Designed miniproteins, single chains. Designs and how they scored, part 74

Each design is a single chain, and the fold is of that chain. pLDDT is the mean over its residues in the fold that is shown.

## One batch from the design tools (miniprotein)

Design m2564
Fold by ESMFold2-Fast:
Structure m2564 (fold): chain A 68 residues (1-68)
Amino acid sequence: IEDLLNESLEYAKKGDIQKAIDLLKEARAHAEKLSGPERAYALSTIRGVAYAALLIDLLPEVEYKVVE
């Protein structure tokens, strides 16, 4: 899982957003096979990486150009 997350972040840095999302989905699928605290930890880590890479929710959705 950690290797998949690191690879996802690297692809996001390269601008390959689709590949980064695919790797996060794969990491999430592996995390879903775990149980107890290990599953919770893995899912939390995946969400953190998705947020850091601006790939929040790990779901295909329409992105808006938002400025604050």
Scores: mean pLDDT 64

Design m2565
Fold by ESMFold2-Fast:
Structure m2565 (fold): chain A 90 residues (1-90)
Amino acid sequence: LFLELYERMLEAAREAARLYEEGKIEEGEEVLRRALAEGRAVADAHPDLPAQLEQFAKENPEKFKELLEEDEKVMKELGEARKKALEKAK
């Protein structure tokens, strides 16, 4: 469950970044909004999810580091794409 949620969140971030690159700001915002709502719904249904993540990090430190690095890269790309799209929309 946790890895599937993580993968879906990254896919949404990549899709939003692509939409921003295409100048589709409203669609990119909607993709992120839906992803956040889905993530929140899963978190509400599984209140022990943060504990599961901590346990995964303790048991799989190398894999967790790999996931963290991928997350940082994707979030940076998303932020840059969004900023560039907003600057062009002026």
Scores: mean pLDDT 78

Design m2566
Fold by ESMFold2-Fast:
Structure m2566 (fold): chain A 80 residues (1-80)
Amino acid sequence: MLYRLVEEKSRELLAFIESIEDERERLVYAIVAGRLAEGPRSLGELARAVAEALGISLGTARRLVSRALKEFVERGLVEK
């Protein structure tokens, strides 16, 4: 399954990320959005990017990315 940015929602996506109060959560969302801006990505590819950027386990990164993707999809900012 690949995830894609909804191009028309790019400004709304940036505003949403900037509204996230937790700095670590905001950083995870920003990394996910940045990678998706480069093209469609799988959950596994996004989890690897977050794990590498934050120096955390792949399992922890996968959980954080899953939450971010769910939120983005529910807000119509990302599609499957």
Scores: mean pLDDT 86

Design m2567
Fold by ESMFold2-Fast:
Structure m2567 (fold): chain A 81 residues (1-81)
Amino acid sequence: SELLKELELAEERVEEELAAMRAAGKPEEELREVEAAYIIAKAELKKLKGIELSEEEKKELEEAEKILEEARKKRLERAKA
């Protein structure tokens, strides 16, 4: 219950940040990076609370890490162009 409330508050804050980024004209890749960072933070919060991640949650974490890596690569490519 407490963890669920903490996650809901974190999700609300991320939604606010994403809305601000959209209003500022940030590219979609940056929005996806913020979303991926939230997934990682959520997994870390669960671990800190002594909750083991399910296999599905571990897969989501791996995909979030891939999204961050791809976003970093695209930023590097954009800087070269």
Scores: mean pLDDT 76

Design m2568
Fold by ESMFold2-Fast:
Structure m2568 (fold): chain A 62 residues (1-62)
Amino acid sequence: MKKEESDKLVKEGEKKYKKGDLKGASKSVTKALDLDPNNKKAIELSKKVQEEIGKMESKSPP
């Protein structure tokens, strides 16, 4: 039902991710997953954003 809105947020997140706006990309992806948790593109982008954040910033232990 909300797949189209989720897909739009994924595309927005991809653009932010390509610009290096990891915080903006993460926020867009989180909203996309909130609307459609089974959106495969959102899940894949979320993993890519997390990997880039882990490479650029020192991550504290969980």
Scores: mean pLDDT 76

Design m2569
Fold by ESMFold2-Fast:
Structure m2569 (fold): chain A 84 residues (1-84)
Amino acid sequence: MDIELAEQSARQALSLGIPEHAANRLLGEVYKQLGALEKAAHYYEQAVKGRPSDVKALQQLAALYDQLGATDKAAEYKAKLKAI
């Protein structure tokens, strides 16, 4: 399944010295493609914690929280995007 492949790819990337935030963004993308929106949001949040200026992760978090109905959190990430 795509989840297993993405988790393996992320672990391999970390072992090769790829930044943890990039591996977390990859996992967020895979969970989003599978419709696991809460898990996708979790991994994008980890990516943003590692790199607060990650525009792609911030954009995905804003969109995911809108889809989850978490309007306040979506607004927070949209505000962070405007500040960059």
Scores: mean pLDDT 76

Design m2570
Fold by ESMFold2-Fast:
Structure m2570 (fold): chain A 88 residues (1-88)
Amino acid sequence: MRRARATRERTYRDADGTPRRLRAVGVAELAPDGSLTLEAVVVDEDGRELYRLRWRDGEETVFDPDVPPEAQSVALTALREALDKLLE
């Protein structure tokens, strides 16, 4: 099994104009059978989990409308970088 991890941070303003900080950790894993698994976790500046995304090859992902788009964006960035490291 191969595994790669990437961490990314993002700042944004919430609906009240308050500056917020997000930290995303993305993990990409390649199993011996060639199956790919991706997982990302996004936490705020207080360590509160805002978003968790898990994807396996062949699965559909359901969008959560209550999750800030900034959290989803930083999660996807971390996953892309983890996948790039895995494939290098």
Scores: mean pLDDT 75

Design m2571
Fold by ESMFold2-Fast:
Structure m2571 (fold): chain A 100 residues (1-100)
Amino acid sequence: SMMEELRKLIEEKLEELRAAGAPEEEIEIFELHGKILLNPDPETRERLARLAEARLRRELEARGTFTPAEIEAAANGVRTAYLTGSAAAGLEAYEAELAK
């Protein structure tokens, strides 16, 4: 089954991230993306949107080059993309903001 193969790949990648000492939030965001791919439910999507928003805020704050208004706009954009679009659209918006 294609879905069983996808689940195995997600589980293997999660183990790799944990073994590499990736931040817990990065692991959680990846796990939630995997959950949405396997079973797209609104609660998982909302949790993913919240975690991605929180992670983005911290990353942009840590860079010290953005105003509070710019961080708020970026965070709201990513949250909206996850809640109203697909998980892929949310991830694309998240990566686009991190590339600025």
Scores: mean pLDDT 78

Design m2572
Fold by ESMFold2-Fast:
Structure m2572 (fold): chain A 66 residues (1-66)
Amino acid sequence: KIADIVFEASAKLADASLEEKIAATNALIMALKGASLEEIEEHVKGLSEDVQKIVLEAAREILELL
């Protein structure tokens, strides 16, 4: 189920820039390691609002399954 969340987030980020994709991937890895939602939000702060929303929604779902 965590794999499904990551897959869906990756699909939603398909049109994001390479830099945004790298930052988003790192943020999802942080969520998988049990980082707080606040830490993840700080990490993606400089990205577009659409990318931030997708990443934070996926991170929240991952953290709820841990």
Scores: mean pLDDT 81

Design m2573
Fold by ESMFold2-Fast:
Structure m2573 (fold): chain A 70 residues (1-70)
Amino acid sequence: MEEDIERLRKALKEAGASDETIEQAVESVRKALEDPENAASYVVAAALIMIAAGEPKAARTVIRFADELL
């Protein structure tokens, strides 16, 4: 779990995400891992927030990471 979260942070940083966006993504993925029944809702919400913030590469990175992990 923590190693996966660190992988996510690195991938988002490489995609050019802001520190705020990275922490929001980490929180959403952590919630998805702790609550698998609602995982899709957390991931979709995070991606939509990133798109609204003007960070579509970060949104794509979160979706790909969630697909691999969940």
Scores: mean pLDDT 77

Design m2574
Fold by ESMFold2-Fast:
Structure m2574 (fold): chain A 73 residues (1-73)
Amino acid sequence: KLEEATERLLENMAATASAEELREEAEYLRELADKLLQNGTTPEQLELAKRLREMAERLDEIARRKEEEERAR
């Protein structure tokens, strides 16, 4: 299932990537979504861009939690 594969990927990134790396990935995904929409606004492209932005938001949330945890040390 694609949703489960996506969750597994996010969990692996959360475990292995630094907060800074997660922030960089989130920005990259937002840039990809913007570029996708510049090429056209078909329903398929809109759905994909929405998913990329949602993924970026989730990466930012994971990064924020990692930053808070590091500061609590």
Scores: mean pLDDT 77

Design m2575
Fold by ESMFold2-Fast:
Structure m2575 (fold): chain A 72 residues (1-72)
Amino acid sequence: SAAVASKAAFEFISTGDPAAFEVDPEGVIAVLERLSGLRLSPEERAYLLSLPPAEAVRALRQFLRTGRLEIP
């Protein structure tokens, strides 16, 4: 349900726990887009979703710090 997805996204924002990202990766990305005022491209979203959870969290933390997502 939408309530469960929202809870997982907010838990990730509060803790940075990879497990919360694993539960609802698309919801976490959507919340981060709203909070940062930035929008990821479809290619950037696909790249994040292809990463292992720990690496995805690391990339998201760097994105929040620098405003950029590095795609190889």
Scores: mean pLDDT 70

Design m2576
Fold by ESMFold2-Fast:
Structure m2576 (fold): chain A 64 residues (1-64)
Amino acid sequence: TEQERKERLFRRIAELHDKAQETGSDEQVNKITELIREAGDAIERGDFDTAEEKIDEMQEIVDE
């Protein structure tokens, strides 16, 4: 359902945010914070494709 998709996306955001807080530089944390806002806005609009793109960008940042 749409609710299950939202829950999954918010869980991914929380996991990536936690990673950034644990090991990220100030620059990485700032970028992640911006992407969290953009992903959250996209989820609220029902634009799950954009939300997933923003979350994938967050993943790339934390993986390096």
Scores: mean pLDDT 82

Design m2577
Fold by ESMFold2-Fast:
Structure m2577 (fold): chain A 81 residues (1-81)
Amino acid sequence: MEKYAEEAKKYGQEAVDAASTPEGRRLAENAAQGFYNMGLGGPGGGKRAVESAKEALKAMRDNPGIEGAQKAAEYGEKGAS
């Protein structure tokens, strides 16, 4: 469980590092926290958190601006529910 949460946080942090704007970094930071919380949500949540964090990182690398950051935030927010 915690191992998946840390792995998801790692990919979330890489998405933050890929953000090109201060607002994008803020959104990516919120998403990274969401991925960490999702990783703590049980055995199935851990794998989902890692997959979502990887998708968020890909979105940020493909578009480091606000659009990629918004996609990253959507993945993090979905994990909070």
Scores: mean pLDDT 70

Design m2578
Fold by ESMFold2-Fast:
Structure m2578 (fold): chain A 107 residues (1-107)
Amino acid sequence: LDAVEAELAKPPSERDLAPLLNFARQLRKKYGDKAEEVAREALDRTIEKHGLKLSEEERQALVDALTDFIKADGLHELFLAISRFLDVASKYLTPEQIADLLRELAA
């Protein structure tokens, strides 16, 4: 988690995705088929904590990206899911809010 937060603080071109890959694998092992429920709950807690005003469409896009991040199987799919998640998340969330969202998933 601390390693993930440190990478998210860097510009996208300088990020090492290895901590995110390891984190996603741990989430998949823990949550598996509950990925969408866990993603939605973590996002809702992050929205509440930061007072975010997201549309239902924006919330659903983030839930879908997080669900794919948690459910990705195999190294190649996981790499693509991480890239897609970061692309979607960066449209709606700051790096600090993304880090908090990932911390909610770890809890």
Scores: mean pLDDT 78

Design m2579
Fold by ESMFold2-Fast:
Structure m2579 (fold): chain A 66 residues (1-66)
Amino acid sequence: MKVPELTLTLPKSLAEEVGLSLEELRELVPDADIRVEGDKIVISGSFMNVGRQVNKLLESIEKKKK
């Protein structure tokens, strides 16, 4: 179907720097697929289902970034 998919890639170092654990990431994006690929974390899913969740994740990162 012609539903856009969203993929967000985060360096593990960035998640560690802002204090986001893999557990917290799953809590913020529960409907997304989270995969660890080497030194990066890949979050993917349907934009319609996870777009808002990814936005909350980005807000959390911004708020933890001094």
Scores: mean pLDDT 75

Design m2580
Fold by ESMFold2-Fast:
Structure m2580 (fold): chain A 63 residues (1-63)
Amino acid sequence: MEELKEKIKELIKEAEKKVKEKDTIGMNETFSKGLKLAKENNDKKGVEELGKEYDRFNIKLVS
């Protein structure tokens, strides 16, 4: 579980970098990878964290 949490955190950091670059497609691809990883491992907390960060990044992109 610790390795999964670290991978999800790294994907969130990658998505944040994409947000700074205004790369909406890259951000969505990164979150899709993270969501797939969390779902495949039945990580409900990871899915929830990814959803919260996705909403936060979407707000930042439209601001």
Scores: mean pLDDT 78

Design m2581
Fold by ESMFold2-Fast:
Structure m2581 (fold): chain A 79 residues (1-79)
Amino acid sequence: DRELLEEGYRLGKEAIEKGWSGEELRELTKDLDDESKRLLTIGAVLGALEVLGLSVDDVPGLSDESKALLREARRLMEA
């Protein structure tokens, strides 16, 4: 749970720093179940935002529910 969020966070940061595509991240996660993919993807979005210096509120096209989910995931990683 938390470990998948933290792994995603590291991968998201690395993806931005090394210029990985979203397709490369998808290939890395293709063998994971839907729940694990979701957690890893949430972490990766948070990691990418951190490297870019953006907040959750700066992401266009996210619903209020998705933004709340990202904030809760960040809180869980920090607890």
Scores: mean pLDDT 72

Design m2582
Fold by ESMFold2-Fast:
Structure m2582 (fold): chain A 78 residues (1-78)
Amino acid sequence: SKIEEAEKLFKEGEELDAKGDGKKAAELYKEASKLLFSVDPNSPRGYKALSYSYASAGDVELSRRYSLLSLQLEQQQQ
């Protein structure tokens, strides 16, 4: 499924981030976010992946913004 593919990409991104390859990690997190948004345009997991992508790319402000949006949307889906 697209969700399983996104989870795999997210995990691969975390592994690359741990190795110091932030640029490649950012690409994988962004691909994971695209898959999650294709299933649910307001996916909290999609925004979380996007937040991680910007963090790994060094964009702290955008990372923070998408992290907050992820948390807000997760609360709304309860």
Scores: mean pLDDT 87

Design m2583
Fold by ESMFold2-Fast:
Structure m2583 (fold): chain A 88 residues (1-88)
Amino acid sequence: PRQAKLGDVKPEAIERIRRTLAETLLKQGVLSEEDAELIMRGEFEKVAEKLRELGRYDEAIMLYVLSGNLDKAQELARERQAAEAAAA
């Protein structure tokens, strides 16, 4: 299903979450200004992939949820669980 149920979050709240996430990751030096702009443009997949490579699974999952790609969000959640289990 390509229909994202983002209706539980107001559009202005989604915009604020997107902006806050981009600014926070930029401030932490995790993302570049170019990556932050990609988040604001809605090109979430490229940035989410970078975050996954950096081990920032929570932020990567959040970007996929905001993009409406729940299948990828679930895939990353399982990958994180497998990585945590391997480290335990």
Scores: mean pLDDT 73

Design m2584
Fold by ESMFold2-Fast:
Structure m2584 (fold): chain A 70 residues (1-70)
Amino acid sequence: SEEVEKIKAELDKLEEDFNRESQRLHQEYREKARKAKTREEGIRIMAEYLRQIGDLLDKIFKARAELKKA
């Protein structure tokens, strides 16, 4: 049905968006980590990266939950 195709397309888009954003965040983390001169700076950079990944996971889980209710 058209409804099933639409849900599948939205799920595929969420997966593609997640993978793209996850790769971008990882690349940004790697670039910042390479420039870190102190342990404290490195810890701060890692904490920010983990926060961003956590936010991204929260968004994808909420979006998937909404599609599951539909």
Scores: mean pLDDT 83

Design m2585
Fold by ESMFold2-Fast:
Structure m2585 (fold): chain A 68 residues (1-68)
Amino acid sequence: SREETLAEVERKAEEVVARLEAEGRLDEAQRVRDHMELALWFIREGSEREARLARESMERLVARVLAE
């Protein structure tokens, strides 16, 4: 559901942000926060396609940061 997708995106993004902040990577943490806010907006207010692309974009960002 949309609510489950919103909760999952926010939870994963917050976990990554907390890790980045703990490591002193504040600029990267802010980029993840900014991307999360935009993605949550598209998931809530956008079309089904926009919501899907926003979720995929966020998943890619999280995976990229965690692979660093």
Scores: mean pLDDT 83

Design m2586
Fold by ESMFold2-Fast:
Structure m2586 (fold): chain A 80 residues (1-80)
Amino acid sequence: MSIMERFDKLQEELEENIESLLNNNDYEGALAELEKGLAELEGLLKEAIRENAPEEEIELLKERISVVKDAIEKIRELIS
């Protein structure tokens, strides 16, 4: 499976899981799922850089990591 195929699958699974958890007001579960997704995205970014993936793919991974970090911060504010 390519890095981008793994990215697409991870994004789809993360979005589905987060939506389900938020619909049930499980903010702690949503936070844990986002933190897990962030770790997996950071792993994909390290692999992409190591394999000299196209700049566009590296930038897309960086952008998604930024979005996930932002979501984590917002949920932390809700449960604090």
Scores: mean pLDDT 85

Design m2587
Fold by ESMFold2-Fast:
Structure m2587 (fold): chain A 82 residues (1-82)
Amino acid sequence: SEEIEKEVVEEMIEKLKEKSKELPKDVQEKVEKMLEIAKKNPTDPSATGELYASLSPEEKAEVDKILAEVQKEAEELYKKKL
């Protein structure tokens, strides 16, 4: 449901923000911008695509690592809310 999707997205944003604190400041700033876009567009997964595409290969690797961790946690959270 849209309600569960929004709740999962909000939880993912919180977890991503927490994990991003361990990233270099320049990457952290880009992640914060992506999170702001995601907050405004919780049901549109393409909203952050342009900003993500602008990342360097190294920045993408760092972002992908924390995204994979958060995605795993979000999948478990989604299962618990169903």
Scores: mean pLDDT 73

Design m2588
Fold by ESMFold2-Fast:
Structure m2588 (fold): chain A 107 residues (1-107)
Amino acid sequence: MTPEEIDKLADKVGKLLKSLGASDKIVDDAVKVFKTDPLIQTATLTIKDEEERIKMAAYLSLMKVGDKYEKEGDLESALQAYTLALKINPNSERAKENLKKVEEKLK
């Protein structure tokens, strides 16, 4: 997996997130996670279909960013990250459960 393939996919992830209304903070943090996490890179670059690859890269990066924000107590940013992850993967039980937990903490 080449740095060029990683950069090209990172650009497409950023474009997808912007199209879904993500804030610049969420876009920048998710792209940084993708570019620095070898496990997310390995999981996504093995996907042959480009659209599925972009969605999986965005989904996994948003989940990790959401986990980071929740750990830091930034519940509003965690809520946005998990909401965007669920928009990309509506059948994600993990995204649904994490979103529910953050919503409960905001009450």
Scores: mean pLDDT 85

Design m2589
Fold by ESMFold2-Fast:
Structure m2589 (fold): chain A 76 residues (1-76)
Amino acid sequence: SSELEKLLEELRNAKTWLEFERVVLRLAKYIYENYPELAEEFEQVLRETESMIQAGEPLPAVIEEFIERLKKVLEK
């Protein structure tokens, strides 16, 4: 829980796309190592996030939606 909470906090504080991507990669590693059963749902969140980026959504909106969708995956 502590590691996940730290990653979510770093994600909320990302100020650039590069910072966001680096935290997302660390979060992906965390999920694949600790919750491999959630990998497919997490990959769906990544695809939905990429669609928002391609649509031109600003970084703060993308971060908020990513966290909200990720929380729904983790509630399973």
Scores: mean pLDDT 85

Design m2590
Fold by ESMFold2-Fast:
Structure m2590 (fold): chain A 94 residues (1-94)
Amino acid sequence: DLEKKIKELEEKLEKLKKEKGENDIEVADVLAELAKVYAEMGDYEKAVELLNEAEAILEQRIATSTDPEERKEAIRRLMEISVLHLELAVDKVL
């Protein structure tokens, strides 16, 4: 189940990057979902890498967006991912 989810999310990620660009909010969402699946599998190193990538995208989106609603959504997503990143850092112990 988890391996199938990873493949589906990786394919979705590549498609979104090509269609909407690497800095789209949906790309960050898929990266965060992929990170959750890798964390569930116990691959915390890969999960952290994916969350760092998602955070970087959202930070760039916040910096470059001129639409208040887009900025607000990107900030909300960044906060959610930052909390998940902190939780994974704790869960990695043991």
Scores: mean pLDDT 81

Design m2591
Fold by ESMFold2-Fast:
Structure m2591 (fold): chain A 96 residues (1-96)
Amino acid sequence: SAEEAAEEAEKELELAREALERLRELAETAEDEDAKAAIEALAEEAEKLVEEAEEYTKKAKESKDDEEAKKYALKAGVSAGLVLIALGVAEVIARK
């Protein structure tokens, strides 16, 4: 349902926000200057992806049509998922 799709988008958005906070922590605690710069760049891109996920989640919640709500929820999920991938990459960089 549209309501279920919007609820899943909200849950994925929360995970993306937590991942962005962790990305910022990794950038702050990085001891290697090259690693720090790379993680900061990933955090900057992740901030944009969280903003996109927030906009799509809002559109999913405001949609009265189930198909439109699911479309926006899927877009929100993709943007949120990319934030989680960015965190994974940053964690690999931070271990070097």
Scores: mean pLDDT 87

Design m2592
Fold by ESMFold2-Fast:
Structure m2592 (fold): chain A 80 residues (1-80)
Amino acid sequence: DEARRALDEALRLLGRALRDPSFLPEAARAVAEALRLVGAEETAERVERLLVEERASDEELLAAVSEGVVEALRRVREAE
């Protein structure tokens, strides 16, 4: 399951980012990929936009990444 593998990688990277904010961009990219694989295009675009915005805070990016993980988890569970 491609979406499940992408989500597992995103969760691993988010765990690292919670301890070290320097991993936030990598976690955000992984979450956006998982979201696209489950068809959550709008949420993926939101995460990607915040990732490239110079003015986005670590808090804003973390909030978007966390919301994206919850949505990806819900969609993967619904597909099972």
Scores: mean pLDDT 80

Design m2593
Fold by ESMFold2-Fast:
Structure m2593 (fold): chain A 63 residues (1-63)
Amino acid sequence: SSMSSSLNDTTNNTNTDVDNMMNNMIDGDNYSPNVGSGYMNGTNVTMGVGNSTVSSLSSSYNS
C-alpha cells in the first residue's frame, strides 16, 4: 500500500457514506431503525452492530 491507496480509500469512504445515508433513510422508513440500532440496513457499519441486527429486527421485531 502506498499514497495511491490512501487517496482511493478516502474518496471511496466519502462516496459510500453519502450512499449509505440515502439507503438508511429509505430503510428506516420501512423498518424503524430506532429499535436497538441506528443502521437497520446499512452495509457500512461504523459501530460494528452488524447487519445481523437487521435480520432480527426485520424478522423477529417484537416488544
Scores: mean pLDDT 46

Design m2594
Fold by ESMFold2-Fast:
Structure m2594 (fold): chain A 85 residues (1-85)
Amino acid sequence: MLTREEAEELIKKTKEELKKKGINVDDFDSYVAIITDGKINIELTEEILNELKKRNIKGYRFVLKVSSDPEEIEKVKKQIKGFIK
């Protein structure tokens, strides 16, 4: 399991990668880092952050490592959306 400090560092790196893609991370009240194949999955991370923002979920922080398999990614997306209700 990742420590809180490791999770915050990965979230920080994710915010920097989103900024490079032109996404304004200052608009988000919750932060996540989704990692596939040891790299930040920007597309999946953006989708989850937008879902959290849409549901007005604040102060939540988590890091998730998933395989690059499209079926596993889709399963993880559904699980996360289920957890945030």
Scores: mean pLDDT 70

Design m2595
Fold by ESMFold2-Fast:
Structure m2595 (fold): chain A 62 residues (1-62)
Amino acid sequence: MLDRADDPRTAPSVLSGLALRVAIGAGSPDDEAVLERIVAVFRSQGDEAGAAFAERSVARLR
């Protein structure tokens, strides 16, 4: 069964929550791993804009 971060239907909602957490400075290395999985999901669906947004959230954690 797909985790919510790995499911194309729910990945955008997970991304929104994680992106907000990262933006307020509360992001963690565990959030980076989840965001990288979301990038892979968006790329598998051909959503390059979604993948790019998730990658920017990862960059804020580095």
Scores: mean pLDDT 73

Design m2596
Fold by ESMFold2-Fast:
Formats: sequence, C-alpha cells, structure tokens
Structure m2596 (fold): chain A 66 residues (1-66)
Amino acid sequence: MKEKEIEELEKKASDYETQAANADKRAVENGKISPTSAAVSQATADYFKKLADEYKKKAEELRKEI
C-alpha cells in the first residue's frame, strides 16, 4: 500500500530532522568552547537536513499519485 510507504518515508524524514536539530544544538554549544567541534556538528546537521528533505520530497511525490 502506498500509504504505508509514505508513512515510512515521513518517519525517516522526521528521524533525520530530529538528528539535525540535535546536531544544530551541539554546534551552538560547542562553538562556545571549540570552533572545530562546532564545525563538525554543523556539517552533521546540514547532512541530516538534506536527507530529511529528500525523504519528505519522496513522500510528497507518492501522495500526489494517490
């Protein structure tokens, strides 16, 4: 069923958004102590945001096919 596939993709997008938000928070906190550590956390956040957007796009595409 397409509904289950959409739900799965939205779940993955949500999970990656949560990981990105946590990495963003760590980047801010680490920036107060270590610029290098902050940069790594920011790169991680950007990566997870990109993945979240890709899964959201896929879910949206499937929703339009119903």
Scores: mean pLDDT 80

Design m2597
Fold by ESMFold2-Fast:
Structure m2597 (fold): chain A 71 residues (1-71)
Amino acid sequence: SPEIEALKAELASSDESVEDFLARHFPFDEARLAEVRAMLAQFGIDLSAPARSLNDGQRLLLAEALTPPAP
């Protein structure tokens, strides 16, 4: 989807940590942000690492987590 591709491109060029990127994209609910962080940690994603250091599979997983399923 165009939103997933846009997020993947943003992640690949971002110097900010994964956790800072998550906080910027989930400004409306701290509990939801905590749930997403916990899920990503379970998949071995280092939340303190720069977003650009993620591989393609990790960027896809993160982009999908940031894009809710269609209603």
Scores: mean pLDDT 74

Design m2598
Fold by ESMFold2-Fast:
Order: sequence, then C-alpha cells, then structure tokens
Structure m2598 (fold): chain A 95 residues (1-95)
Amino acid sequence: MEEIIKVVEEGLKQILDLVKKEMPEFYDEAQALIERTLEEVKKAKSFEEIENILFKTYFWLNYIAYQANKEDLAFKIGNIISETLEKIREIVEKE
C-alpha cells in the first residue's frame, strides 16, 4: 500500500508541475483536485477503486485543459495517469 501511495504522489506531482507551467491560471484549482484525489486514494480498498479515482481526476483535468484550448496538455496528463496505473498494477501483481 505505501509503495502504491508513493507512485500516485509522484504521478500527481508531475501533473501539478505541468499545470503550473502550461495553465498557471488553473493551478490552485488543480492543486485542490489533486489533494482530494490523494486523500481518496489513501482510503481506497482495491486497485479498481484507485483506477476509478485517477480516471475521475483525469476527466476533470481534461475538461479544464479543453476549456483553456490546451489539448496537448490533456494528452500529456493522460499519459502520466496511464503510466501511474501501469506501475501500480505491476506492484499489485507482485503481491
């Protein structure tokens, strides 16, 4: 569990750093969303719950990026979430 939380924290930090550089006007909103996401992940009881939480976060970030005409940023955020989920899956499969 601790290793999974660390992987999620690293992925979310990468997303927040991208938002700060590409959409600084939405930084506070993205930071609040990411903090809530991490709290939900810490309470999750299964990989499926973590996957659903991260997809929900991606949906909102994608919506914000679309509103800002930053489709490339939305794609980059999606890639970070995908990579984060793959790393978590590898950890779960080793248990």
Scores: mean pLDDT 81

Design m2599
Fold by ESMFold2-Fast:
Structure m2599 (fold): chain A 67 residues (1-67)
Amino acid sequence: DPELEALLARLEADPSDRAALRRLVALTPESQFERLYALTSRYLDDAGIAELAALLAERERLRAELL
């Protein structure tokens, strides 16, 4: 998915880019959250990893409440 790859590149360049993190989570199905986390953790510092984990949890929660 070219958009997902572009967002990963943005996140690698700036791990505090919350917009890129939110878009990555939005484009990734729940079944692939583990894979997304594993991929991004290769690039991100501790702070970036923490923010991604929080965004993944928030996005999944929002989806469950919307449904």
Scores: mean pLDDT 71

